Designed miniproteins, single chains, continued (5). Designs and how they scored, part 49

Each design is a single chain, and the fold is of that chain. pLDDT is the mean over its residues in the fold that is shown.

## One batch from the design tools (miniprotein)

Design m17684
Fold by ESMFold2-Fast:
Structure m17684 (fold): chain A 55 residues (1-55)
Amino acid sequence: SPVDQLQQQIATLEAQIEDLRRQAAAHPEDREVLDRGIALLERRRQELQRQLQQQ
């Protein structure tokens, strides 16, 4: 269903955000680039969360 697909995409983004946060902690030299990536994924997660609330 569309709801199941949105929930799966949100879960995938949350896992990716967690992974990038761990990488940023382990590699301070890459933190600026990783933080930008995290911000983009967080925006996408918020968009999907809104879509889920409208279903």
Scores: mean pLDDT 87

Design m17685
Fold by ESMFold2-Fast:
Structure m17685 (fold): chain A 97 residues (1-97)
Amino acid sequence: SVEAQVATALKRAALSVLEDQLSSPSELGRRMAAADLGREVADDPNAEIRLEAAQILARHLPSLDPETVAAALPGLVKALSDEDANVRQAAAEALAA
């Protein structure tokens, strides 16, 4: 539906903002962004959004500080058991980095 397409586009825009926030000079801001991305990986009803969030974390985790990484881990670990095989793969790749 058009409403679902708009909701997905808005979520993608929100994920882009969170990705930018991972590079914030604010330690709290970085940790909150990582935690929010982790929640999107674990809990978003749309598998495409969960996959995109996991891919963002996979790209950035190797360059993040340990506390920011720790904030993302619960969501990524939960996503290893995701119903969608692509989400499981992306979560595994993020954790292997």
Scores: mean pLDDT 86

Design m17686
Fold by ESMFold2-Fast:
Structure m17686 (fold): chain A 75 residues (1-75)
Amino acid sequence: KPLRIEDLSPEERAQIEYALQLADEAGLGEEFRRAIEEGDLEKVEEILRKLVEKGLLSEEFAEELVKIFREALER
């Protein structure tokens, strides 16, 4: 089931949009958008891990984003 960003709270949406901007800067933006649209949680986790490795995200923030995606996909 594809994740619809519009179904998220304004706060959750802002966090995901911020992560998308960082992914775009890292050259992973298209891959990240595709993973979100396809509901590919494994790929989302992989991309967020790469952003942490690049120093663009904290590990704690990446874990919170994974939780948001997991909960949204289970709705």
Scores: mean pLDDT 78

Design m17687
Fold by ESMFold2-Fast:
Structure m17687 (fold): chain A 73 residues (1-73)
Amino acid sequence: MHPDAPTPDQIAAVDRLLAQTLRDIRAGRLSDEQVNQRAIELAEGGVYGIAAALRLIGAVIDRELEERKRREE
């Protein structure tokens, strides 16, 4: 069976990519397509990467809801 436990290096790489992507999203520097691409890259890191991708999606939804709230006026 494939191991579900990532190596420390894999964890560090996923955490780094997630942190960079979250900062870019908050700064408005990534398009929706670029965010989706980063989520795919995170998910390729196995179970840990998939969890990170889900956190990223949650952050994107939160930002978009905030922006839409402004546009509704």
Scores: mean pLDDT 74

Design m17688
Fold by ESMFold2-Fast:
Structure m17688 (fold): chain A 83 residues (1-83)
Amino acid sequence: LTPEQEGDVLLGIAEIVLAVTKIALKNQKNPSKEDLEEALRLVDRAIELLRQAMELVGETPVNRALLQEAEDLRKKIEEELKK
């Protein structure tokens, strides 16, 4: 893979991870602490992948917006974990 191709793959994986995590959290009634901790790990991994993609292909409106979405989701999960 070229750096550009690797960056595109990482971005795609991050998008999928975030989408799955958001759907899982939205559809959970009474998420357990374990469910929230797993969601937090998935979001942290997505943020890591997005940062790696941005290092390879540069900052774009798309990957910047997705990173912001991931960081916002992370904050929401942290708030739920405090309950």
Scores: mean pLDDT 82

Design m17689
Fold by ESMFold2-Fast:
Structure m17689 (fold): chain A 65 residues (1-65)
Amino acid sequence: KKKLLEELGEVVRLLRTTRSEEEIIKAIAEKTGLSKSTVRNILTGKVTPSKETLEKLLEAAKELL
């Protein structure tokens, strides 16, 4: 689970070099079906998602690369 969080953080860091945080959150929310607030809370560490949710977020983030 922590390995997935680390990978997600690295992918998001790369995405921030070409996209705004708002664009990243919106795109991930659209791909995963989660609300923008849920995605934001997970990315800021306010909420710890399930392994399944983390895998879905990581896949969506990688698709944006």
Scores: mean pLDDT 79

Design m17690
Fold by ESMFold2-Fast:
Structure m17690 (fold): chain A 60 residues (1-60)
Amino acid sequence: NAAALAAQIADLEARKAKVESFYDENIKKLSPENQKKAKSIKDGDLAEMDARIAALRAQA
């Protein structure tokens, strides 16, 4: 169902935006050493979400 896929993609994109915002707000509160580590984790999480969105888009 294309409508169900579109809804799932929209939900994941909205969740990704919230996760990115959460990381950005929290990373700036950390020491420079911990910011580097947190940015690496953020990049990994966002890449995983991007891969899931891409997989759903490929089904459409």
Scores: mean pLDDT 83

Design m17691
Fold by ESMFold2-Fast:
Structure m17691 (fold): chain A 60 residues (1-60)
Amino acid sequence: MLVVDVPRDLSDEDLEELGLRFTQRLAEYRAAHPDATDEEINEAGVRMFDEILREVLARQ
């Protein structure tokens, strides 16, 4: 499981959006790379999560 520290000062709405965007981008990555390993998926997931979190925080 990906372990990432999420700032606890995010609103419930921001957390919901973060989760939805992450799930969507991860699904798109899996669709584009059907033969990707779990390690590659997890590595991409960390990068995607960090990018989305940064975008959400930039609106604060």
Scores: mean pLDDT 74

Design m17692
Fold by ESMFold2-Fast:
Structure m17692 (fold): chain A 64 residues (1-64)
Amino acid sequence: MEGLQWKILDLLYQNRDKSLTASEIAEALNVSQSAVSKALNELESKGIVKRRREGRKTLYSLSS
């Protein structure tokens, strides 16, 4: 899980001009959406990643 958090942060950094869904992150990293959702929840609790709702989608981006 620690390596997955790093990969998620790198992906968000490379896409800092847009926000990604958990499903998009899972597809890009070739891992399960469940694993990505767990890592995103941990990163959000640490204040590293922020979550926002856009219609029916939940989008994630870097806090800084």
Scores: mean pLDDT 80

Design m17693
Fold by ESMFold2-Fast:
Structure m17693 (fold): chain A 98 residues (1-98)
Amino acid sequence: DAEAARALLAEALAALDAMLAKEPAALARANAETPGEGEEKVRLLAELLRALRAALRALDAAGLPLAAVRAELERRARAAEEALKAGRYEEAIALLRE
C-alpha cells in the first residue's frame, strides 16, 4: 500500500506539472474564445493545480504515510472537483490549500 501510494503520488505530481506547463497555451486559447473571462478561469485553474501540487509535496516531505490520509485527500479532491464544475474556483482552491 505505501509503495503503491508513493508511486501514485509521483504520477500525480508529474501529471500536475504537465498540466501547469500548458498554462500559456490554455491562456492564449481562452483569450481567443472569451477575452478576460476565459483568461481568469485558466489562471484560477492553474492556481488550483499549484495548490494541489504543494499539498501533495508537503505530505511527502512530512513523511506521512499517504495511504493513512488517502480518504481525506479523496474527499477534498472530490469536493474541489464539484466546486470547479460549478464554477466556484475560489472554493475549490480553499479546499485544496488545507
Scores: mean pLDDT 59

Design m17694
Fold by ESMFold2-Fast:
Structure m17694 (fold): chain A 71 residues (1-71)
Amino acid sequence: GHMMERLERALEAAKRLAEEMARALEKYYGLPSTYEVERVGEDKFRITVKTGDLVIEREYSVDELLRYGSL
């Protein structure tokens, strides 16, 4: 259905954003980075990026992620 297609596109956008954040942190700190993407609500995803001892956590709505994914 239409809603499932939006969630799938938002998840792909979240993964792309998480990867870009992880690569930026690796370049800046010179340490390996990992990321996780989790659906934490009906219309919300959480991105967690880890670099050494640094943990960055951000939450994004489906609408924010779809806006990002249209770039």
Scores: mean pLDDT 83

Design m17695
Fold by ESMFold2-Fast:
Structure m17695 (fold): chain A 92 residues (1-92)
Amino acid sequence: SSVPAAEAEEKMKELVERQLEIMERMVERGLGFGQSEIDMLETILAWAKKHGDEETAKRAEELLAKMKANPKELTEEDVKALEEEEERRLAE
């Protein structure tokens, strides 16, 4: 079913905020980003700039800059830990 454009934009904003929070927690834990995460940050940055969301754009740029300065591949353990955390969060 189609939803009102305003509701769709709010849901997209919630997904973007959630993704940024996950990535910010990854950085706080000392985890690196792979190319997929970098591509996602660039997509979030483009979306935020398109919608004039300066706060979200700044957060994405800061995360991207940190990862560009200290790039590393995500390990299988890092991915598994994130999946387990997400699964626990969704279950509650």
Scores: mean pLDDT 71

Design m17696
Fold by ESMFold2-Fast:
Structure m17696 (fold): chain A 95 residues (1-95)
Amino acid sequence: SDEEFTKLYKEILDLLLLAEEHLSNGDIDGAIEQLEKAIELLKEMGEKFPEIKKLLDEAIDYLQTAKEHLRQGKVDEARKALIEARDLVNEAARS
């Protein structure tokens, strides 16, 4: 439903914002935790809304890339991947 979509969308965006806040504070582990939660909700959203699944799967791939960059200490590269994932989630919401 549109209400279920809006709730998942908002929860995902809030988690991505929290991840960015953790990165700004140098809390890499906290950022990774928020990204893992966002990936789980994106998977749930893709199962419930198969018409946007391709965009959400691409967003998941970017968040997994961001997590790997963070584990390697590549914070700027992780931020870039997170922005790409957020843009894909926003595009899915406009579809």
Scores: mean pLDDT 90

Design m17697
Fold by ESMFold2-Fast:
Structure m17697 (fold): chain A 100 residues (1-100)
Amino acid sequence: SEEEKKEQELLKKVLLLMFEVGYATIDTSDVEFPSEKVEKLYVVAVMLHELLKNLNIPLPYPEPQQSDSEEELEEKAIAALKLLWPEMSEEEIREILESL
C-alpha cells in the first residue's frame, strides 16, 4: 500500500520530467493540438517511445503521431509504461496519466 503509493508518486514525477524535457526538445510550435492534455500525452508518448528504442525494447505499437487521438496516445503511453513498470496495473497507470 505505502510502497505502491511511493511507486505511483515516482512514476508521476518521471512523467512530469519527461513532459518538461520533451516540451523543451520536441518542436510543437506549428501544431494545433485539440487540448493541453493531448499535447502532454503526445510529448510523453514520444519520450517513452524514444526511451524504449534506446533500451532496445521491442515496441508492440506504432510510433506516436501528432494526428493521433487522445485515446490512441493514452494507449501508446500505457503500453510503453507497462513495459517499463510491469508490476503496475493499467488502471494505476491511467490514473497517473490523467493527473498530468
Scores: mean pLDDT 77

Design m17698
Fold by ESMFold2-Fast:
Structure m17698 (fold): chain A 89 residues (1-89)
Amino acid sequence: DKLREALERGYELGLNRDGKAAVEEFLKLYEESRELAVAFAAGVLAGMAKRDPSISLEEILEIVEETAEALGIPEEKIELIKKKIEELF
């Protein structure tokens, strides 16, 4: 599952605060698939939130939804990404 792999990879980079690697990998994924790029970015935010209690799950889900909608990701895929994020919390 490429979507799960992208999200889990993002989560690892977010936990480690590897911002440079996160940006570089995001840009590469964005060229391949906007859907995978959004899942990856969601993972990064989720990983960062585990380290920073000021960032809520609700805020992450809202940012992911707004970004995915702006990029034209289908609703079914947005819901799948949101469910995968919730599984990380």
Scores: mean pLDDT 79

Design m17699
Fold by ESMFold2-Fast:
Formats: C-alpha cells, sequence, structure tokens
Structure m17699 (fold): chain A 90 residues (1-90)
C-alpha cells in the first residue's frame, strides 16, 4: 500500500541519517545525507497518495529525532531536511 511505501521510505531516510553520522569520509557523508533527504521526500509523496498527511508528520518527526540523536551536525541537518521534505510534499 502507499502507507507501507511511506514507512519504507522513512526507514530508508533514518538509515541514511545514521550512515551519514557513522561515516568519516566527507563525500560518503554527503551522499548519505542526500539519500536521506530523497527518501524523506518519497515518504511525504507516498503519505499524500495514501491520503494521510498526519502520517507524514509522524514519519518526519522520527527522521528529525534520529538526526538529533546522532549529535553529528551534518546528520542533524540531513534529518531536518528530510523531515521538512516529508512535511511539504505530503
Amino acid sequence: SHREKAREAEEAAVEGVKAAAASKDPIKQTGYALLAMGSGLSAGLYARKAGDVELARELGRRILETGRATGNPLAELAGRGAANLAYHFA
């Protein structure tokens, strides 16, 4: 379902944020950050297709909290960006 695809996209965004925080290579960090943001966008689009804009808020909040929990500035920015994309495209 579109709801399941939204949750799968959120999980990918969360994994991208975590990978950005764990990477020591600036190029790989940037790649994971961009992957997280693209996945956040997908979560929002699928939430919209499901007719469930509140789902986008739930998923965006999880991505945002994941970024904050890393304590890594780039991962925090990626999480915030991904969450904002999920909210705006829902």
Scores: mean pLDDT 86

Design m17700
Fold by ESMFold2-Fast:
Formats: C-alpha cells, structure tokens, sequence
Structure m17700 (fold): chain A 74 residues (1-74)
C-alpha cells in the first residue's frame, strides 16, 4: 500500500541520516543489525506504528537493511 511504501521510504531515509551522522562502519553495522532485530519484532513494530504490518512489507524492509549492511561492508 502507499502507507507501507511511505514507511519503507522513511526507514531508508532514517538509515541514510544515521550513517551520515556516524562515520564508523562497525558502529553503523551494529546499529543496522539492531534495527533489523526491531523489524523482526512485529508486535513492537505494530505497537509503535499503531496498526498491522504485512509480511511483504517487513520482508522488504529487512531486505533493504541487509542490502545497506552489505554496501557498508564493501
């Protein structure tokens, strides 16, 4: 949905801002791993978001975080 896409876009914007503020690659990887763990906790995510989230949306958010971790490692 448009709302789910907006959440994904906001997540990626937040990640980019976080990485720009912290220059240490190891710290950035640990922060992204922590974010991935939060995305895997659907009950917490749905409480913070105030509504249900789809399997597809969570999978896409996790995939984008994984891709960002790989980009930092490269």
Amino acid sequence: SAADQARIDRLMAGIDRLIKQEEDPETNIKLLEGLKAQLEDRAHLERVWGRPVSDATVAEMIARVDAKIEQIKA
Scores: mean pLDDT 74

Design m17701
Fold by ESMFold2-Fast:
Structure m17701 (fold): chain A 68 residues (1-68)
Amino acid sequence: KAAAIAATTNILADDIKAQIAAGVSKLATAVTLIAKALANSVPASVITAALTAAGVSAATIATALALV
């Protein structure tokens, strides 16, 4: 359980960092990843942890969650 959560968080954080590095905005990346992760039954807490690990602000995460 804990290992699976950590692995999912790391994969999501790496994807987020890659998209931001490619010029995608933090908000657009957060919205896309939240929608995709929810479709795959990933808990919101794991999504929030991954976005935080990738350097996305709490305000941006809250805005993205409101948009999905």
Scores: mean pLDDT 70

Design m17702
Fold by ESMFold2-Fast:
Structure m17702 (fold): chain A 69 residues (1-69)
Amino acid sequence: SDLVDVAGDVVGRPDELRRAVEARDLDAVRRLFDEARERMVAEAPSEEAKQVYEDMINTLLDDVLAAIG
């Protein structure tokens, strides 16, 4: 779906995220999002960017987990 494609782009590992979603591997999905969050926060150019990245990652993770069912 477009949601998984968008989330995969944000995570930076679209093929791995798609595979984890297809396998309903919630642990893998959470790990991919946790790794992306750590990278984005570490590389964020400002406090504003950190807040945006954190909110975006948390929202996308929730939506992806809801889509898996």
Scores: mean pLDDT 82

Design m17703
Fold by ESMFold2-Fast:
Structure m17703 (fold): chain A 88 residues (1-88)
Amino acid sequence: SLEERLKELLAELTPATQADIELGELEAMALMALSIAKRIAEKQNNEELKKKALEMTIRVLEALKAGDLEKARELILELIKETEKLSE
């Protein structure tokens, strides 16, 4: 399941780089964006939005695990834009 994969990735992330603070901040931003997206999806009874938000968050965490901070930022911004788009 996507939620199982999310938990697995969170457990595998190692805060042991020179970018530890930035890594933690991006992880927190991704989880906050996911939380907002889930709330909107639940309010709208939109399972596809919930699935998309989980998939995008998983991609963020995979990028962070790979050390690709630029890709992680891009994906977080895309998730935020998708949640804003659906709040209209």
Scores: mean pLDDT 73

Design m17704
Fold by ESMFold2-Fast:
Structure m17704 (fold): chain A 95 residues (1-95)
Amino acid sequence: SMFEELKKRVEEVIEELEREAKESKDPLIRQVLLEGARLTRELLELGEKNNDIDLLQTAYIMGRNILGAGKRGDIGTARGLVDELRKILDALKSE
């Protein structure tokens, strides 16, 4: 199904975030990528629990953007995206 295919793509992005963090020589990039992976996983789990494909799409887009910023060494952009993902999760959990 499209849902299962998108879920698998999000899981692949989480694995890429964790791998990039492990291979990074910069401890700040490592920390932000691991936090990005953790929050992306939380959004994936929430999307699966609620059968919400829009949450999976958001997890995919946000995870890919955090990964891209991390690969470029753009700590400021990566942190901003992680903070935005945290705000999205907090809003969803407050209901």
Scores: mean pLDDT 89

Design m17705
Fold by ESMFold2-Fast:
Structure m17705 (fold): chain A 77 residues (1-77)
Amino acid sequence: SPADELLAQVNALLEETRKRLAQAKTLEEQIAIAEETADRLQALLDQAKAQYDIPQDLLDAYQTAIENLRKEIEEAK
């Protein structure tokens, strides 16, 4: 389903991010990786919204998760 495809893409990005964070040596590098991840998650969500009829509750949950990540990034600066 489109929802399963979005979840698979999100999980793949998060696994990539986890590996990148494990290699990051400084807080500045970790913040940069987190910011890039938030941007890429937003792009995936925006593309999914444009292409697929995904339940609004799921879209809202993903958007809230991205906003919470961005808030945590700003608080780490």
Scores: mean pLDDT 86

Design m17706
Fold by ESMFold2-Fast:
Structure m17706 (fold): chain A 63 residues (1-63)
Amino acid sequence: IDAVLAQLEKAGITDIQFVKKEGNVYVFSGTLKGEPVTILIDDAAKSFEVYKGENLFLYGHYD
């Protein structure tokens, strides 16, 4: 998780804060270019999603 959060910070996401964990999914809030985003990290699938509101903005994998 820390490694993928560092990767997202390098991608321009700032002010990353932990919100909750549901099953294998960690939910964070953050800011991208001044706009609020929601970050979902699935530790079982080794994937992440970044949403602006309800719209998927970024998707990727990590290891």
Scores: mean pLDDT 79

Design m17707
Fold by ESMFold2-Fast:
Structure m17707 (fold): chain A 93 residues (1-93)
Amino acid sequence: SATEAARHLASVLGGAAVAGHASLEVEGDTITVTLGDDEAARRAILAAADEAEAAGAAEVEREGRTLTVTLTDKGGAGKGKDGIMAGLRGASR
């Protein structure tokens, strides 16, 4: 479930960024998320981040509208993490 939780988080983050509901900065295995003002998108991002942290797939820090998410290698052989991070780099601005 750690790999599934990480993929779900990546899908939610990418979708929110494309929709303009969040801004992403991706550096290594760390994603800095700036939450927009869309309540549904914020709730979805926070829920997905909580699930990823509970599954051990990510470490999450929240300060106001900023989330810092660091993906772990618990999602398999690390290759899944690399694919997720590459996808999120494509969504970042």
Scores: mean pLDDT 76

Design m17708
Fold by ESMFold2-Fast:
Structure m17708 (fold): chain A 82 residues (1-82)
Amino acid sequence: PKYEAKNLGELLNALGDLEKNKESGIIKIDIKGIAKELGTDDVEKVKELLIEGLKEGYKDKFEIKLLEETEEFLTFEVKSKL
């Protein structure tokens, strides 16, 4: 499945769905949407936090690979280890 996340809640829901179904998928994240939610204009720091947080935070459940990085979006391949 493919997901688009405009905020942290949508991101967590996408990851939760993949975990429940023991599936692999693709998640496209709106960096500016997350930055707005966090109350910051430091888009580069938000990118770093998302990349690091996903790879380290979900290491036991998923193999996460960055497929595409733009100014507005990060796209990840999320491979189930479940």
Scores: mean pLDDT 85

Design m17709
Fold by ESMFold2-Fast:
Structure m17709 (fold): chain A 63 residues (1-63)
Amino acid sequence: SILEKVGTLKGKKVVIHGPLTGSPSSLGRKDTELKKLGANVLKTFLGEPTEEEKKEADIVIEL
């Protein structure tokens, strides 16, 4: 359910990334959406996350 998804994301450390050919506006929309769900968005960027960034995040989201 939506409530279960909200509970899962609340306080979670999230990294959002997309392909280098992607749109920065897509990252901004996802950042806003996840923050509304209570997620702690650490970083948003175009490209591949580093191994350290993947380890720091609870959830890595690719657009």
Scores: mean pLDDT 75

Design m17710
Fold by ESMFold2-Fast:
Structure m17710 (fold): chain A 72 residues (1-72)
Amino acid sequence: SMERERRIEEARERAREAEKEGKVAMMVVVEGPAEEAHSELNRTLGEKVLEAHENGKPVVVEVVRLGAERPA
């Protein structure tokens, strides 16, 4: 559990710093089956990247890849 929380916390910290510098920080945590998360992730990410581009802001994308924690 510590490895999971540590990676998420570090990504969150970097995202927070980027946001304070006036950047658009996008933190994505992928947990469980990548196939299901992939579809929604791509849609959400694409739309936010497009919005950031239209506003002329840099986008920082932090992807935290977590293996299946437990079989539900």
Scores: mean pLDDT 67

Design m17711
Fold by ESMFold2-Fast:
Structure m17711 (fold): chain A 75 residues (1-75)
Amino acid sequence: GLPSDAEVLLALAEIYLAIGKNDYKRGNLESAKDSYKKAIELYEEALRLEPSPEVQANLEDAKKFLKEIEDEIKK
């Protein structure tokens, strides 16, 4: 069968995380921040559809890295 709506949202979140990591490595901090915020929104929507401890952990990791990006922007 096709992936669930939650699985599609998770795949999109992972794409945005990859974009954000690449932008961060290139010094594009604002673009990295925007991509991580989008990934966090997608993870939260996926969790609303299908609760998962693994996805919750991935969400918390994404939130921690977003804080690191925001702290780097403030320097």
Scores: mean pLDDT 87

Design m17712
Fold by ESMFold2-Fast:
Structure m17712 (fold): chain A 73 residues (1-73)
Amino acid sequence: DEAEIEAQIAAARAVAEELGVDPAFAEELIATRLENLRNGTKPPESLRQELYERARREGERLLAREALRRALE
């Protein structure tokens, strides 16, 4: 139970690093979702998916901003 949750946290951190997202940001997301899990609102596996979706959206925003920066010289 707790070990499985910790394993998911570690996996989410690894994914965040691969996507170029700050690990601290991933930890904040996980902490928020963990509180929902304790309330019995969400299964642990959905944490990874939400982190993927959020990291992906943030990654796309960062890429768009970087493209804009390049266009500005």
Scores: mean pLDDT 61

Design m17713
Fold by ESMFold2-Fast:
Structure m17713 (fold): chain A 61 residues (1-61)
Amino acid sequence: MATKEDYERAIEIIRTQPLVTAIEYVKFLNSLDPELEPAVEALEKGDRDKAIKIIEEVIKK
């Protein structure tokens, strides 16, 4: 399972990096955690804020 640090890094990548890079990183994490699938879908639609919210909800569990 991915660590809290991995999810926090994903949020930073979504905020600072090109969308393609963010999608690749979150897809990698989704392979370890199926709960991130909606975050991948949000990024593919260009919705960075929704993707961040989904990852924050996963961290809080």
Scores: mean pLDDT 81

Design m17714
Fold by ESMFold2-Fast:
Order: C-alpha cells, then sequence, then structure tokens
Structure m17714 (fold): chain A 101 residues (1-101)
C-alpha cells in the first residue's frame, strides 16, 4: 500500500484576548476514508518561541469532527499564548492521510 498525504494550510492571528478566526475545513471523502490531523504552529511575539500543537479528527469523513479537531488544536494554542500574556501568529495545517492499495 502507498500512503497519500494532502495538506491545507491557513495563517491566522491570535490576539491578546485569545480571539482567532475559524479556518475553513473540509472532511475527507467517505470512499477515501483515512486519517485527518490538525497541526497548529504559532510563535509568541513576547518570547519569540515557536510552539506546535496537534489534534486528530475522531471521524475524518465528518466535517464537524474535523472542525472540532481544529478547535481543540487552536484552543491549546490560545491557552499557551494567554499564559504568556501575548498574541501570536498561527499556521494551521490540516493533513489528510490515507493508505491506498
Amino acid sequence: MRREVREETQELEIDENGNVSEPEVKAAPADEAGRVTVEVEFTSLKTGKTYRVAAGAEDPTDEASVRRAVREALEQAVNILKEEGDKGKAKVTVRYERDVP
């Protein structure tokens, strides 16, 4: 089997109050069911440190499940930046992975 990977990346800003715009997300096709992972990379403007957080979608073929994974990853990023008392720029990558014969 061959592993196929497709990634979609969006840049968002997290403000000092923890507000962030929700990115557009799509479910994996039902006939191509695989794994969906959301990765958020963000840099603290106060410390200059880059952090990475991730969440997996429970059902990769359900848009609501993928959207929940995005929210979980972003919530982790927001909480880290909020503890730093800062704002940051976030890079959200949704990775669609499947194994094909």
Scores: mean pLDDT 74

Design m17715
Fold by ESMFold2-Fast:
Structure m17715 (fold): chain A 84 residues (1-84)
Amino acid sequence: EKEKRFEVAKKAIEQAYKLNKKPIAVRGLLNFVKNYPEFAEEAAELARKLGLDEVAQILYEIAKDPSKLEEGVKRLEEIVKELE
């Protein structure tokens, strides 16, 4: 079910962050929300828990207004480029 897909993604993203691979963790959040925008709120909570406050803010904006998905994805892609 959908919740299980997020659980798998969450574990992979948390593992990347623990290995100090922040660009991979942010890219994981970006790719997940791009494919499953209905999980933007859960992705935002994960980003906040990991201390990725800017990423969390963008994801919360997408969760509240789905029309912001395209803009949010572009902003997240820029963050990934800055971290790489």
Scores: mean pLDDT 81

Design m17716
Fold by ESMFold2-Fast:
Structure m17716 (fold): chain A 80 residues (1-80)
Amino acid sequence: MTYQELLEEFYELLKKNNLEINLETFSATAALLTPDSHEEKEFVIVGKWLRKLAEKYDLRLAPEETRGLTVREFLELLAE
């Protein structure tokens, strides 16, 4: 899957869930660590999607390896 395909899926996720977030500044690390019960729905929704992508593409990153990654940087790691 290309970066452009991942980016399109991300924007479709935002539109479907009526979210407005900046992928250049939004922490992928924080979203990945956010439990489903968390009050900040943006982190819950993005976190669920990022975990699903990591599983789908067999991306096994330790939390330390994702430390400080933005959503953009995480998507670039998944892109071929």
Scores: mean pLDDT 75

Design m17717
Fold by ESMFold2-Fast:
Structure m17717 (fold): chain A 104 residues (1-104)
Amino acid sequence: VTLTASGGGTYAAGSTLTLTGTSSDPRLNGFLLERQAPGQAPEVVATAQGTGSATITLSNLQVSDTAVYYVRGASVSASESLEGIAEAARLGPRGAGVQVTVVA
């Protein structure tokens, strides 16, 4: 299974970040976005549902949002809670990281 993320790059503070996670396995329908700042442990910042692909947006970016972002995926029930998606996807395959840099 291959997971890709798009939407990395340099963003202005106050702008909106849009990240799209895409899976080569269309059975993955629950997605988790992890943020890993330099020297920090990965943290969950968003979850989304979508068949083989999902788009996650973070509005009002701050310089502190500068990090490497990773997408994880899992196959979940259509009625799964956001917390249940996070738990399932956290144990799922992790895609390549994308660098996001936020400048003032």
Scores: mean pLDDT 77

Design m17718
Fold by ESMFold2-Fast:
Structure m17718 (fold): chain A 99 residues (1-99)
Amino acid sequence: SMMKEEEEKQKIAEILQKKFDEEIEKLRKQGVTDEELAEEFAKIKLDAAEAARKVGETAGLSKESIEEMEKIAKEYNDDYELAEKKIIEIFKEELEKKK
């Protein structure tokens, strides 16, 4: 009966992942240099972590999980796919706990 709420939270996590990937692809197609792309990766990861934080706070995720998401985004500057997956994994794990 509460499947709709769980589906919406899952969709948000999937949208976050897709948005992050799409922004990277968009920059590549616009001819951004590798150096500029690396800097934009860091900014996009920070934005993704901030978005995940706001969604997580609204969903009632733990402060510790949100802090871990931000840390991952900042540390994996050259590996956006791994950072994205780790952030989504943390978010999904918290959703499964249902507090």
Scores: mean pLDDT 56

Design m17719
Fold by ESMFold2-Fast:
Parts: C-alpha cells; sequence; structure tokens
Structure m17719 (fold): chain A 65 residues (1-65)
C-alpha cells in the first residue's frame, strides 16, 4: 500500500543517518501527513487548488490512513 511504501522510505531514510524510528512514530508521521493533505483538500480555495488537485490530495490522504 502507499502507507507501507511511505513508512518504508521514512525508515530507510532515518537508518541512513543512524537514526531509529519506531512503528508508532512512523504511524504518527504518516497520520500527520494525511491530515495535512485533507486540510489542503478541504480548504481548496484558500490554497488556490483546482478541484482535481483537491481530489488527488483527498485520495492520497485516504490511502495513508
Amino acid sequence: SLKEQVKQQLRDGAETFGETITDEELDAIVRAGARSLRSLAENREEYGLTERQAENHRRVSEQLE
């Protein structure tokens, strides 16, 4: 899933710098990202997004949760 791909990329990135990220921390980071994308979609007009861009943000948010 997209969520698992993002979590893996974050884990690999952290390990490259000698850092350790827990699964709980990874889930929190991904959830924060998903909330940000939902906020952008919900406030489309404020950010100058098209309906298509807002819909894409919503779908990605759903895949991350």
Scores: mean pLDDT 82

